Designed miniproteins, single chains, continued (5). Designs and how they scored, part 7

Each design is a single chain, and the fold is of that chain. pLDDT is the mean over its residues in the fold that is shown.

## One batch from the design tools (miniprotein)

Design m16211
Fold by ESMFold2-Fast:
Structure m16211 (fold): chain A 86 residues (1-86)
Amino acid sequence: AGYGQGRLKKAVEDARKAGLSDEEIKKLETEEQNKLDQMVADEKSRAAERKALATKNKQLQTDINKVLEEIRKSLEEIRKALEEAS
């Protein structure tokens, strides 16, 4: 956000220094603002998608840990049975 606004201000200042008319500066400012608005919308969409994937990954890790605990328990029962058979 701050970087985008700073870039817009610099572009407007550079245009004024170059001797562009007020109408040309206004057109440039409108075009740059539209680009910034699109970038902000795209970043919001990507941030929401990343958050959804992070939630799904946490659930998958929980499910994996449950399966691993069941495997460990089964292996412990097998080990105990083998020790009792000796």
Scores: mean pLDDT 82

Design m16212
Fold by ESMFold2-Fast:
Structure m16212 (fold): chain A 77 residues (1-77)
Amino acid sequence: KEEAIKYVEKALEAAKQGNTEEAIKYLDKAIEELLKINEPESFEAIGYLQKAKRAVGAGNLEEAIEYLEKALEILKK
């Protein structure tokens, strides 16, 4: 759980800096960690992280940041 939060925060930092390669790298790491937890909140967060990854791939960094922040809100409860 804490490791996944750390990767989401790193992905968010990278997205805010316009570093798409690093953002995708940390998004993938966060999704991998959350898949190990197997809890409803983790699946909801994964949904937002997948949307963030699609937004990064499309060059929509503002949208990606919004989805990353939503995932972080879910994980920090």
Scores: mean pLDDT 81

Design m16213
Fold by ESMFold2-Fast:
Structure m16213 (fold): chain A 68 residues (1-68)
Amino acid sequence: SLEELEARMRRASEEEFERLVLGFLSRLDNDSLTAFSKEYQKARAEAKSFEELRERVLEIMRRVAEEQ
């Protein structure tokens, strides 16, 4: 579930986090993948720390998953 994935990502190292993000992306349709990629790129550019990036990515995942 998305909730289980979020819990795992919150305790993940940077390398594990990237792997989990890639796993999530593999489950998205093309429209959702495009939307996620644009927001993820912005989050990476704007985040001041890995912890901030993690929280931003989790919020993007929730929004994309709900919108489909």
Scores: mean pLDDT 80

Design m16214
Fold by ESMFold2-Fast:
Structure m16214 (fold): chain A 80 residues (1-80)
Amino acid sequence: SALLANELAQALSLLNSEKLETLIAKVQKSDARLASALKLLSGAPTLTLEMARSLVLFLKDLDVPEASLANALAAAKELL
C-alpha cells in the first residue's frame, strides 16, 4: 500500500548508518533480496527521505512482497 511505502521510507530516512546496518542484518535472515536492495542505501553518508522513497518505489517495481516491506518497517521501528 502507499501508506506502508511512505512509512517505510520515513523510517529508513531516520536511521543512522549503524542502525541501517543492523536492519540489513535482520532483513537478510528473512529476505536476502530486500537486504541486498537496502545495502544500496548503506553506501550513502547521509540518507534523505527522497532517497528512501526512491528505493521503496524501486522495491515495489521489483514485486517485493508487501509482507517483507511490513517486516522491514517493524524492524526499523524497533531500532528507532
Scores: mean pLDDT 77

Design m16215
Fold by ESMFold2-Fast:
Structure m16215 (fold): chain A 74 residues (1-74)
Amino acid sequence: MEEYAEKAAKAVLEGNSEEAIKYLQEGGASPLGAETGVGMARISVGVGKLIGDEEEGLELAKKAALNAIKNPEV
């Protein structure tokens, strides 16, 4: 679970949303959950850049990715 969430968050940081969706689905997310998780991770990365803390943005993106995997019904 955490391994796929980390890979998805890094893919989002690199601008590879399709790769991130794939990692979330492999981790157990539904297709809709994976798309939602990637959207939230992209917002998290963007917020990190805006506040000047890209590390915090990446950690929030990992949490969004992990939530998508843990809550596949959403």
Scores: mean pLDDT 78

Design m16216
Fold by ESMFold2-Fast:
Structure m16216 (fold): chain A 83 residues (1-83)
Amino acid sequence: SAEEAARLAVEAGREAGLSDEEIAAVAGAHLRSGSERGKEVGRHIAKLLGLSEEEAVAIYEAASEERILEARRRIAEAVARKL
């Protein structure tokens, strides 16, 4: 489910040494995606971090593309290790 994917992403991101701000930027990227599933995952990540969707999007828009790409890569690698 999107909620389980979000929980796994937050857990894996934190274990990989990402800050909650870096994970929030990834949530904002998901919320701005064209994918309904992506948006749902982003909503659940924001909620798990205690942030509004608007706050997560603002963090994403303030972040550099390089920072977002690196955070997404690290989360994906950490998630793959758990599966």
Scores: mean pLDDT 85

Design m16217
Fold by ESMFold2-Fast:
Structure m16217 (fold): chain A 78 residues (1-78)
Amino acid sequence: MSREERIELLERAIELLEEALKSDPIDKEVVREALELLVKAGLMSEESAEKVLENLSRTILEVALHEAKEELERLKKE
């Protein structure tokens, strides 16, 4: 996977996580799509994504969003 492809996956995942955080109740399908993109980008394992979905909360999503944004900034600086 190229750096550019990984950036695109992370940007899309960030958009979906921000969308999920704006919803009430949290849209679990939007979260699932975002987590699948994070797994494809190599930012998390499939097991970690399953745990996030099972323990879904705004705090967990905010942590995932923060980690995705940090990784995106790291890739863009290279």
Scores: mean pLDDT 82

Design m16218
Fold by ESMFold2-Fast:
Structure m16218 (fold): chain A 104 residues (1-104)
Amino acid sequence: MKGRQEAADTRLAAEVAAAEERVASGDPVREAREGAIKVLETAVELGEDLSNEALQAAARRLARLMREAGVEDEEVIRLLEEAARGTKEETVERFREALRLLKE
């Protein structure tokens, strides 16, 4: 349904925006890591309901957020940058791998 994808895309975009706001107001490194975990968990949960465009936009914004916050987790950032250019399936799989690395 168009409405399901629109709602899922809006939810994911809102989680990214919330993470960006928390990084601006808190400890940048900690909030970027915690925000990334929440965004990636949301993206994996919503999965098939998300558009590829929303997934790629979230990946780009999250990679940028982590770099600008000073998170020195280059493998996670690389996975997110690759996810920004992938198919839906590739992006979700890269999100799962990034989430695994962030949770240690």
Scores: mean pLDDT 84

Design m16219
Fold by ESMFold2-Fast:
Structure m16219 (fold): chain A 65 residues (1-65)
Amino acid sequence: MSPEDIIREAALKAFKLIKEGKLEEGKEVAAKGMREAGYSDAEADRVRAAKDAEELGAAASEVTA
């Protein structure tokens, strides 16, 4: 699976968790997906630092751009 496919799948799972009110689980899924895609722990920590769904989406978009 390509790094882009891994991130896309992780983002979709995180988005579903956030819609279910599980922001912390969504952040962990996104961060784990980033690490599996080859991004650094620091970049994954940026996603974990998001305070809400909007910040999470912005952080993920910035890192994957």
Scores: mean pLDDT 74

Design m16220
Fold by ESMFold2-Fast:
Structure m16220 (fold): chain A 94 residues (1-94)
Amino acid sequence: SKGTFLANYVAEKLAPVIAKLSPEAQAIIENGIVASKMIGDLEDDLETAAENILAILHRAIDRAVREAGLPQSQADELRKAVEEAIKEAYEKVK
């Protein structure tokens, strides 16, 4: 489905950024990616899938800052990477 493609594309694009994080921050962000893939698989409407995936991953980033000491610079890099990956995936399937 288009939602599945979007979630997988975001996960692939985020992988090298996530690899630079602490193990605790990686675990929180990876759990967010698992949740985003589940939503992508369930939601065939691309716009709704994109909005839900963005919200899930932003919440995961905020949690990593609070609970795993993720530096603000890395949190900002992740947020930008998520937004760019969603935009790129959206353009590919529109």
Scores: mean pLDDT 85

Design m16221
Fold by ESMFold2-Fast:
Structure m16221 (fold): chain A 81 residues (1-81)
Amino acid sequence: TKSLSEKLSQLSSQADQLQDALKNNDKERLLQILQEIGRSVPALTKALQDNSDQIFTLAEQVLHVLQSQTASLQSLINSLQ
């Protein structure tokens, strides 16, 4: 459906942005991306507040989740066609 394709695009974009920021060791960019994702995930917003010293570790964990969700949604979309 359109909503699944839009969500896939959003998750894929966020995963790419996190990966690029991690490669560039850009803590400020990682924080911005994680805060944006956190608007839809309150638990992440709390984790950012509680773990401000572990931004890179948190970003890597979020990246793995986004990549997993992106793969799952792509597989689901392919199955519906």
Scores: mean pLDDT 78

Design m16222
Fold by ESMFold2-Fast:
Structure m16222 (fold): chain A 71 residues (1-71)
Amino acid sequence: SAAVEGTRRGAELNGGRVSRAGAEGSAGSLADELGGDTEEAAELVRKRYPEPFVSLEQAVEAVREVEERFS
C-alpha cells in the first residue's frame, strides 16, 4: 500500500529508523482514506508499541495492522 511504501521510504531517508510519531501519522492518514478514525489508528500504534519505533519492520507491521482493521 502507499502508506507502507511511504513508511519504508521515510525510514530509508533516516538511516533505517522510524519514529513512533511518524508511524502514527502514516497510520492516521491510511485510516482517514479507509473512512476510519485517525485518532483510533494513532492510539492503536501507541498501545501496540509504547516505546519509540527504531526499526522499519515494526513500523510497517503497525501500518499493515491499521490497514487490515479498517479495510
Scores: mean pLDDT 67

Design m16223
Fold by ESMFold2-Fast:
Structure m16223 (fold): chain A 62 residues (1-62)
Amino acid sequence: MLSEEQKEKLEKALEALDERLKNVTTDSEMVKTVREWEKEYPFETGEEVARAVGVVIRHMPV
């Protein structure tokens, strides 16, 4: 379970990821953007990883 402080930091990190992915047009750029985001916002729990995966999936072409 995430603490309230961890949830606030996670929401801010996810908002940054979402904003960065809005300008991505290729799979290669998406992978690079996600990897650079992970470097700046290291995951501490499986719940944080799951939430980040959810943001990436929303930007994947269907």
Scores: mean pLDDT 73

Design m16224
Fold by ESMFold2-Fast:
Order: structure tokens, then sequence, then C-alpha cells
Structure m16224 (fold): chain A 90 residues (1-90)
């Protein structure tokens, strides 16, 4: 899915900007990642796509040295893990 690809790309770009101390720009890109993840979640493979987003965010959180970025990436991971579980209950 193009939406999934964009969500993952924005998580990577946000993490790089966060590591450079460009935290405001990094958080704006995480917002874009969230928007694309929400769109990916509405596809036929939505639950699987949201799990890939959550996994990517969790991996990025483990690699970042910025505490605010780590908190936001972990929150993003938890949110989409829970949303994927909810979609599978349908």
Amino acid sequence: SEYLKKALEYIDKATELGNQGRVVEALQLLGKAEDYAEKAGKTKDGAEALREVAKKAKEAAEKTKNPLMKRNLLSLARYFEEKAEQLEKE
C-alpha cells in the first residue's frame, strides 16, 4: 500500500530530524505518519498495515537518543497496535 509506505517513510524522516534536534519538524512528520497509517488501516490489509507501522515506531523508539521522540514513537506504536487488535475483533 502507498499509504503504508508513506507512513513508514515519515517515521524514518521524523526520527532523523529528531536526532538532529529538529524536534518541531520531527513531530510534524510523525503527525503525517499517523495520517497515512490511519488511511492504510482502512484498506483490506488494514490490521497488518497498522502492525507494521507499530513495529517500525517501536524500533525507531529503541534507536533514538531523544527522550521526547522516544515517548512519541512509543505512543504511536501502542495506539496502532491497539487499533490493529480492534480491527481483528470485527
Scores: mean pLDDT 87

Design m16225
Fold by ESMFold2-Fast:
Structure m16225 (fold): chain A 61 residues (1-61)
Amino acid sequence: MEADELARQLAEQSTAAALANGHVEEGLRWMERAVEALREQGLEKGLAAAEAGLEALRAAL
């Protein structure tokens, strides 16, 4: 699997898991770090998914 596609899937799955299990604040902190790392690596698909996850987690607060 391509790194960018893997990053996209992990961001989507991590967001869904955090929302389902009520770990919203922990998921938010993790996703903020993921956004920074993905931006530095230039993984555009992973970054877009992580940014969408960050918005979903913030909306759930």
Scores: mean pLDDT 82

Design m16226
Fold by ESMFold2-Fast:
Structure m16226 (fold): chain A 81 residues (1-81)
Amino acid sequence: SMEEVRKKFEEYVEKSIENIKKWIEENPDASEEQIRLKAEMELGTIEIALTVLAKVENIPQEEVDELLKEAEERFEKLIEE
């Protein structure tokens, strides 16, 4: 269901945000470009997981694309704040 996909999406995003924050703490001299690359890698991991989950749950790719845009916006906000 879309509800289960949304729930897993939130779990993935929360984990990725923690990964990004931890990476920044471990790399205090990192450039904004390096931080953005880390966020891009995390987004790629979410994309793979959501694409597989959507196929299992019979959710359209358009819904996955919308969630991925939301994740990208949330990471951008995290980096800019």
Scores: mean pLDDT 86

Design m16227
Fold by ESMFold2-Fast:
Structure m16227 (fold): chain A 79 residues (1-79)
Amino acid sequence: RKEQLQQAIEKFDQAIEAIEKGDAETAVKYFREGLRLLGASETDVEAASELVRKALEAGDTDFAKSMAKSVKTYAQEKL
């Protein structure tokens, strides 16, 4: 479990980095992988990932980063 939490944190860091570089596809990919490592249901993974994807398509980089940082903080608190 702790190893999965650490891997999830790494995936969220990679998602944030991809958002900062303007790579929406890579950001959504790592965000999904992080959520799966947290044990989120596939329904929740797709719902949250779609929200991040739509934010990035709309140019709302701050919202997308905020979502990734929130799930990263959650994973860190469970470590």
Scores: mean pLDDT 83

Design m16228
Fold by ESMFold2-Fast:
Structure m16228 (fold): chain A 64 residues (1-64)
Amino acid sequence: ALSRERALALLAEGTRAFRAGDYATAARLFQEASRIFEELGDETGAGHARAMAEAARARLAQLA
């Protein structure tokens, strides 16, 4: 669903995945959160989520 609560839940789940070293899951969850924030017009939220997704992808690329 397109809602701020869903985007925040995805950020929380992504953060837990990132802390666990599951960078692939973290990147996906942060990307989903970023898309929801963009649809809500929340530029700041979208920017933060996008940065987190890029950080997760960078970690994943280093492990590959």
Scores: mean pLDDT 84

Design m16229
Fold by ESMFold2-Fast:
Formats: structure tokens, C-alpha cells, sequence
Structure m16229 (fold): chain A 72 residues (1-72)
């Protein structure tokens, strides 16, 4: 999991506009949140939903909220 985070970080350093790397980062973050306490899981889900409400066109925030709802 940490190794995948490092690979994603290197891809984003090489190309900050890499949408696939950003999507993989969101998926990895959701997996990490699923391993956290229920309190932290709830907070992450609420934060993701708040980001979607602030900007409904933010596809990464919407993807994160969807993944967290599926995993939690």
C-alpha cells in the first residue's frame, strides 16, 4: 500500500495533470481510510461529501465519496 503511494507520487511529480494517477491516489486513499477507525472513516466520508457540495464538477471528490460509501 505504501509502495503504491510512492509510485503514484512519482507519477504526479512527473506529470501533475495525470488524471489516472490522481484517480489511483483517490482509490488508495479510500483503501487507507477503510483501515482506519470508524470515527476517521466517518470524518473522511463527510469531508468528501462536503467537497462534492462545494464543487459538484470535482470528479475526484465524487469518486472518493462513492468509494468510501462502498467500503464503509
Amino acid sequence: LEERAEEIAKELEKDPNNEKAKERAVELYAERVAQQSREQQQLALEQARALVEADPNNELARRLAELLEELL
Scores: mean pLDDT 76

Design m16230
Fold by ESMFold2-Fast:
Structure m16230 (fold): chain A 84 residues (1-84)
Amino acid sequence: MVEELEREILPLLEALAAANAATAPASAEEIREGARYWAEQIARDPRKVAELAELGIEKLRAENADPVTIATYEGLKRLAEKAA
């Protein structure tokens, strides 16, 4: 259910937004919209989201991206795999 996915995604995006607050502050509304967007993508095509998240994780690790960004993608991948 999209509402349940949104509820699980929201804390991941809140953590990501907090990590980037000094450079690019996001409103609570923008964070909620992002959570809903990803919930809808997972509900529509969980396999594709899981595949794209895995590719994103590989790229982020190769580029030595920050741990919060990597954790966000790992969370999205886990939720997508669970929904598939």
Scores: mean pLDDT 82

Design m16231
Fold by ESMFold2-Fast:
Structure m16231 (fold): chain A 79 residues (1-79)
Amino acid sequence: SNEELADLLEAAAESIRASGDERFKPVADYLEKAARAFKEGNLDEAVKYLEEAIQKAREIGASDGTIEGLKELLERVKK
């Protein structure tokens, strides 16, 4: 459901914030924006924010596993 997917996006943001690494703050911020847009039915904005989260994760050198996890969330949002 849209609620379950939004909860997954929020959980991903919370996990990133819990790491305490300030470099990841923009990634968490974009994931929270994506979750909010998805809950509001703004699919295009949710996709945009999740793509921004992926781009920021790449810029800061996040692991391949983190990037793939975010890409999987993006594909679920696009369905």
Scores: mean pLDDT 83

Design m16232
Fold by ESMFold2-Fast:
Structure m16232 (fold): chain A 94 residues (1-94)
Amino acid sequence: VELDISGLSPEVQARVEEVRELVENRDLEALEARYREMLASGTADDGIVLLAMMDLMAQHLSEEELRAFAERHLGPRDAARLLELAAAVRQQRA
């Protein structure tokens, strides 16, 4: 599973790369802070960055780490979507 960000604005692309760095470093506290900030803003650009964050987390975190993060920090809808993306990533890599 891979999100194509090349069609997005440079500002949105930069924000996706910031989130990528946080995911690769497993900075779950910073990821939670970004998630809450983006939900509060409600902008379309923040929605795109949120989708990219969920996709990156599905690629880089273990299923147990994703489940724990999703259940603790994400709302039920976003938790379900993250777990679905994780399952899809595992299916594609099998």
Scores: mean pLDDT 71

Design m16233
Fold by ESMFold2-Fast:
Structure m16233 (fold): chain A 94 residues (1-94)
Amino acid sequence: GMARGRVEVGDWVVEVLYDAEKDVAHVTVTNKKTGRTYEAEIPVNGEVTFEDPETGEKLVVRVEKLSPTEYRVTAKLLKGDEVIGEAEAVLRLE
């Protein structure tokens, strides 16, 4: 099964597609301010950091398994060492 989710933090849009058969999350992030898009594949309970050099912002995305059918996506936005935003969503297998 697949789980899909979307969160926004600041000017960033995070889209996650979790593939339960492969136990991986496909993460696509877009900074609406710069128009830049980044993508990564992470394992379940994994984390990835994206940086936009134009804004100096870093986006940390984590996908955590809560149950066999539920996953939490957390997006944390940093500028330097300061957390300037955070968002989360729960994804369910469809």
Scores: mean pLDDT 85

Design m16234
Fold by ESMFold2-Fast:
Structure m16234 (fold): chain A 78 residues (1-78)
Amino acid sequence: SEKEAKMKKLQDELRKIWEEIRASTDPEKQRELERKMLRLFFKHAAGLTEEEADEYAEAVLNGDSKKIQEILKRIEER
């Protein structure tokens, strides 16, 4: 029940950010909102730390497959 409520809140927050991205005509603002959305997702859904979620989100946004693999390996080798 609590876990379901938290997941629904996260989904609602992600949806609001997505709607803001759609409404924005500023590429820099869109990128900032996309970064925020990815950070929230990886932090809360994947259980990453704030720093890990930030690095992962940037790598995803840049399409840097090598960086994504390096981050995942660092997390797994802890």
Scores: mean pLDDT 76

Design m16235
Fold by ESMFold2-Fast:
Formats: sequence, C-alpha cells, structure tokens
Structure m16235 (fold): chain A 91 residues (1-91)
Amino acid sequence: SASDMAYHGSIALGGSDQQAQQIGDLVSTLPPDDAMQVGVLIQQAASQYSQGNIQQAISLLQQAQDIAQQHMPDDQASQFVSIVNQIISGI
C-alpha cells in the first residue's frame, strides 16, 4: 500500500519507527492517487539516499511535502511537513 511504502521509505531514510508510523498514517488520509504518489516519492527518496544522491532525495521529499500541503487539511499537512523536515535534517 501507499502507507506501507511511505513507512518503509521513512525507515530507510533514517526515520524513527514513530516518525515512519506517523507518515504512514498521514499518507493513508490522502485520496488514493495522491497517497500512492507520496508513497512512491518517499520510496524513490530512500533509493536515492541509499545511492548517496542526497540532493535528489531531498528534492523528492519536498515534492511529497507539496502534495501533502495541497491535499491534506492544514493541521495534518503541517504535521507531515514537520516530520519530513526532521528526516531531512538527519541525512
């Protein structure tokens, strides 16, 4: 699922289990197509990070944040952006 991709990608990016769970839960609140797009972007970011392509990983995570801001309620979007920024600060 999109939520599972977002969870596992967040772990691969160095996120904590709590951060990955929160990201997965927030992704599950998106419309199905947007949820899938965010899940894929986080998984692609994890792949780029594992290859040492840090700037590409950050760019993909920022694209995921943009989708969240467009399609989540403001409070949930702010939570998503905050958690993703915490992950970015660690890579």
Scores: mean pLDDT 91

Design m16236
Fold by ESMFold2-Fast:
Structure m16236 (fold): chain A 64 residues (1-64)
Amino acid sequence: KPTREQIEEFVDQILEDPRKAVPPPGMSDYQFGLMVDKVQEARDQGLSDEEIRELAVEYMMEHV
């Protein structure tokens, strides 16, 4: 199970370049793709980087 800090770091990587993002330990390929899509969708909706990190952490803590 990835930690909050690892999820936040992963989100920051996706926001910079999703193609270069490294999944945290314990994340499946499916979860990786889903997180990339969710982060990009949230950014397209105009959410701040802080809001996107909070959303990603909440999602991963609920579904892990």
Scores: mean pLDDT 77

Design m16237
Fold by ESMFold2-Fast:
Parts: structure tokens; C-alpha cells; sequence
Structure m16237 (fold): chain A 82 residues (1-82)
């Protein structure tokens, strides 16, 4: 993996957090416009992705843990929109 400085690591962490927040906001907007059938299909896809990442997150994979937080919030939004 390429070596990163502390400044570059902090900048990437801030970028990832900002991108996650933007993605969740966009997903809320899209979910509000979906039919109940489309929402259920998206929810099924999210559940499959979550199930695949849970063992990795449990093993201490920080990337999997971060992705799971976003996917679980997306699933919650999708289930509320159904």
C-alpha cells in the first residue's frame, strides 16, 4: 500500500467522512422518490452486502466497519421509506 503522511491520512479520513455523509443525504432523496417495490429491492441488495461485510468487520477490518456503518444507515433509510 502507498505510504501516507499524517496530514494525508487526516485529509483522506475527512474526505471519506464527507463522501459518506453526502452519499447518505443523496440516498435519502432518492429513497423518497422510489416506489415500495424499488425500496424493497434496494433493501434486499443492502442486506446481502451487509451480510458479506459483517465477518470482516467482526475480525477488525476498519474499512469493512466503516462501510458497514454507511450500509446499515442506508438500509434503515430504505426500510423507513417502504
Amino acid sequence: MPALSAEEEAALAAQVEAEAAAALEEFRRIAAKMSPEEVREVAATLRAQIAGLEPLAAAGDRSAQATLRVLREMLRIAEEAA
Scores: mean pLDDT 78

Design m16238
Fold by ESMFold2-Fast:
Structure m16238 (fold): chain A 60 residues (1-60)
Amino acid sequence: SAGEAAALAAAEKVGEQYGVSPEEILELAKAGDAEGLAKLTGVSLTTARVIVAEIQELLA
């Protein structure tokens, strides 16, 4: 879907910025796992929650 393509593109940008797999970022965001995303990327939990919310909004 167009929303899934947009969500993957957002995950690719985050992955490039933090040196992490975009597929793993997308999987964690779909699960709502902000703690897992924070651990994976090294960002704060607050920042991870924003990333999760933005990707979930693209999927809605």
Scores: mean pLDDT 85

Design m16239
Fold by ESMFold2-Fast:
Structure m16239 (fold): chain A 96 residues (1-96)
Amino acid sequence: HMHEELRKFGIELAREAAEKLYEETGDPLVKELMDKAIEQAEKTGANALQVASLFKQAGMAAARRSPDRDRLLELINKYYEELKKKAQEHLEKVKS
């Protein structure tokens, strides 16, 4: 039950991060790869930390194909660290 709550929470956070990343970059490839990663996480039942990892992997793949690679990598790392921190904080609250 706790892992199911973490999965739902992680997916929601990843969607928010993906939306913000797309808003900042305007890169449709970023949106496409992030949407696919989130869809995969939902289908496989990934937990919040696994969702954060999938977000980073999809973002890295998008960055390799982007002309603005360095900026995109910086934003992806920023949002990945934020997702990881929020996932860990949520896990601590659920344990309490």
Scores: mean pLDDT 74

Design m16240
Fold by ESMFold2-Fast:
Structure m16240 (fold): chain A 101 residues (1-101)
Amino acid sequence: SLSRALQAEERKRQEELEQKRLAVAEAQGYRTRAVRALREIVRQAEKDPSRYPEEKERLEELEKQMQEQVDRAWSGSLEVAREVREELRRIAEELERERRE
């Protein structure tokens, strides 16, 4: 029974690790989309002296925040990874809408 219990615990750990890897991979995908959208917004602002510096600072802050959130997802629980994925999805979709406007 002890050997079976250890095998069951190992299977659960492997399943959680795989689910976490998928959630982190999806979060990284949303990070890539968000950064691309904001880089496009920065390019659109290049000829506006008031907007360009602000959008550049926004991009630098976003890249830092995205890295911190992805690191949090990887080091945290599966639930944290899923929460980060959903948050980064929202940010990516918002920035993609702003880029189109």
Scores: mean pLDDT 87

Design m16241
Fold by ESMFold2-Fast:
Structure m16241 (fold): chain A 66 residues (1-66)
Amino acid sequence: MEEKAKATAEQVRDALRAMGAPDELIDRVAKEVEEHLKKNDLEGATRVIGEAVRELGGTGAGRVPP
């Protein structure tokens, strides 16, 4: 269970990084997702991911073009 939760958190981290999320957001979301999955709280994990995507939508599309 712990390994699977960690793997999912790593996938979330990679996806957020690809979207240009700041390291603080990536680290927070990955930890929260891992913690929820360890507790078998799929609803909580999904909510955390959704909130991260919403935060990114408020700050733009990742990289600002020159």
Scores: mean pLDDT 73

Design m16242
Fold by ESMFold2-Fast:
Structure m16242 (fold): chain A 74 residues (1-74)
Amino acid sequence: DTDERIQRQLDSFGRRLETHLNPDSTSPLVPDDASVSEILSHTHDAVSRGDLSQELREQALKAVGEFLRKQEAG
């Protein structure tokens, strides 16, 4: 349940990030099988550049935080 919720949040965020940042990329920025490290890397870059809307930035931080919390818990 929690895993499914976190995965759904990451998937939703990943799709929105991909759509927003990668309209014409020669390679996927956040592929469907992207690792957490890849998602985190692209999220950090997008946040640092200010390319995310406030809504997406908040969603990204929350989703990443929830995922990291789960990893710490086991």
Scores: mean pLDDT 59

Design m16243
Fold by ESMFold2-Fast:
Structure m16243 (fold): chain A 93 residues (1-93)
Amino acid sequence: MEEATEYARKAAEYAVKAGEAGGPEAALKGTAAAISASGAAFAAELGDGESATLSARGAAESAELAGEAGGEEAREYGEKAKEYAEKAAEAAE
């Protein structure tokens, strides 16, 4: 599940950037997305595709909320985090 792990790590990176670019609400949602994406990467490294898929889907949802809570820059990073989280979920299935 190397591809799932790599996509999940990228999702976590962009989720952090989305939180940093927005206000306090974007920071909270971005942190939640980064935690879920990191969990997806960890599960994928262990070969747990079910947990990796569920965590990656959660990361995608939180990343979208982080983007919506911030300005245009937070939205751009949130969209990228969501894209990579969705790719991680697909690769883990």
Scores: mean pLDDT 84

Design m16244
Fold by ESMFold2-Fast:
Structure m16244 (fold): chain A 74 residues (1-74)
Amino acid sequence: SREELEKELIELMSEAHELAEKAREAGLFDVARRLEAAVARGLQLLSDNASDEELREEIRRIRELIEEARKALE
């Protein structure tokens, strides 16, 4: 449902934000910037009442960024 997609996106944005702080502490500023940009994009999509398809695509993208960030952090 739409509500489930929004909740999932918000949860992933929260996780990405926390991971960006860890990346910054580790000196991985480029990784932190990408995660922060993804959080900003998520906020924009929610504010603009974007389509379910756009929310699903952003959810997928944030998950990929989180996975790559975790690998970079070891």
Scores: mean pLDDT 88

Design m16245
Fold by ESMFold2-Fast:
Structure m16245 (fold): chain A 66 residues (1-66)
Amino acid sequence: MDAEIKALLAKFAELDPEVILEAAEELARLGQHSVALTALGTFLKEFKPDPETAARFRALMERLRA
C-alpha cells in the first residue's frame, strides 16, 4: 500500500471512528457504494481497530453490500 494512502487514513484515524462511518453512509447515499466499501475495508485492514469498532465497520459494510 502507498504511503500517501496510509497518511490520508491516519488523518481519519485521528477523528472519531463514527465520523468515518457517517462519511461512508453519506458516500453510499450519493450512490458511491464501492467507494464507501473500499474506504471502510482499507481502514479496517491498515489500522486494525479494536474488535468492537471493527464489528461496527463490518456491520455497515454488510448493510451496504446487501
Scores: mean pLDDT 70

Design m16246
Fold by ESMFold2-Fast:
Structure m16246 (fold): chain A 61 residues (1-61)
Amino acid sequence: SKAAASGEAAAKAGEGAGAASAGYDLGRNHDVQGAIATEKAAKAAGDAAGERGARLGLSLV
């Protein structure tokens, strides 16, 4: 439901620091597909920090 999706998006936004770290680590380890998936998930959740972290990780590959 839209209400459940809103709650999930807020929870993912709260995970921004964790998502940013995970995206960076995936890129550093040359897991390009994992880093791309993390960026897309963060973007869908409105998580700018996670999106930026995944993008930074991708720049290392």
Scores: mean pLDDT 57

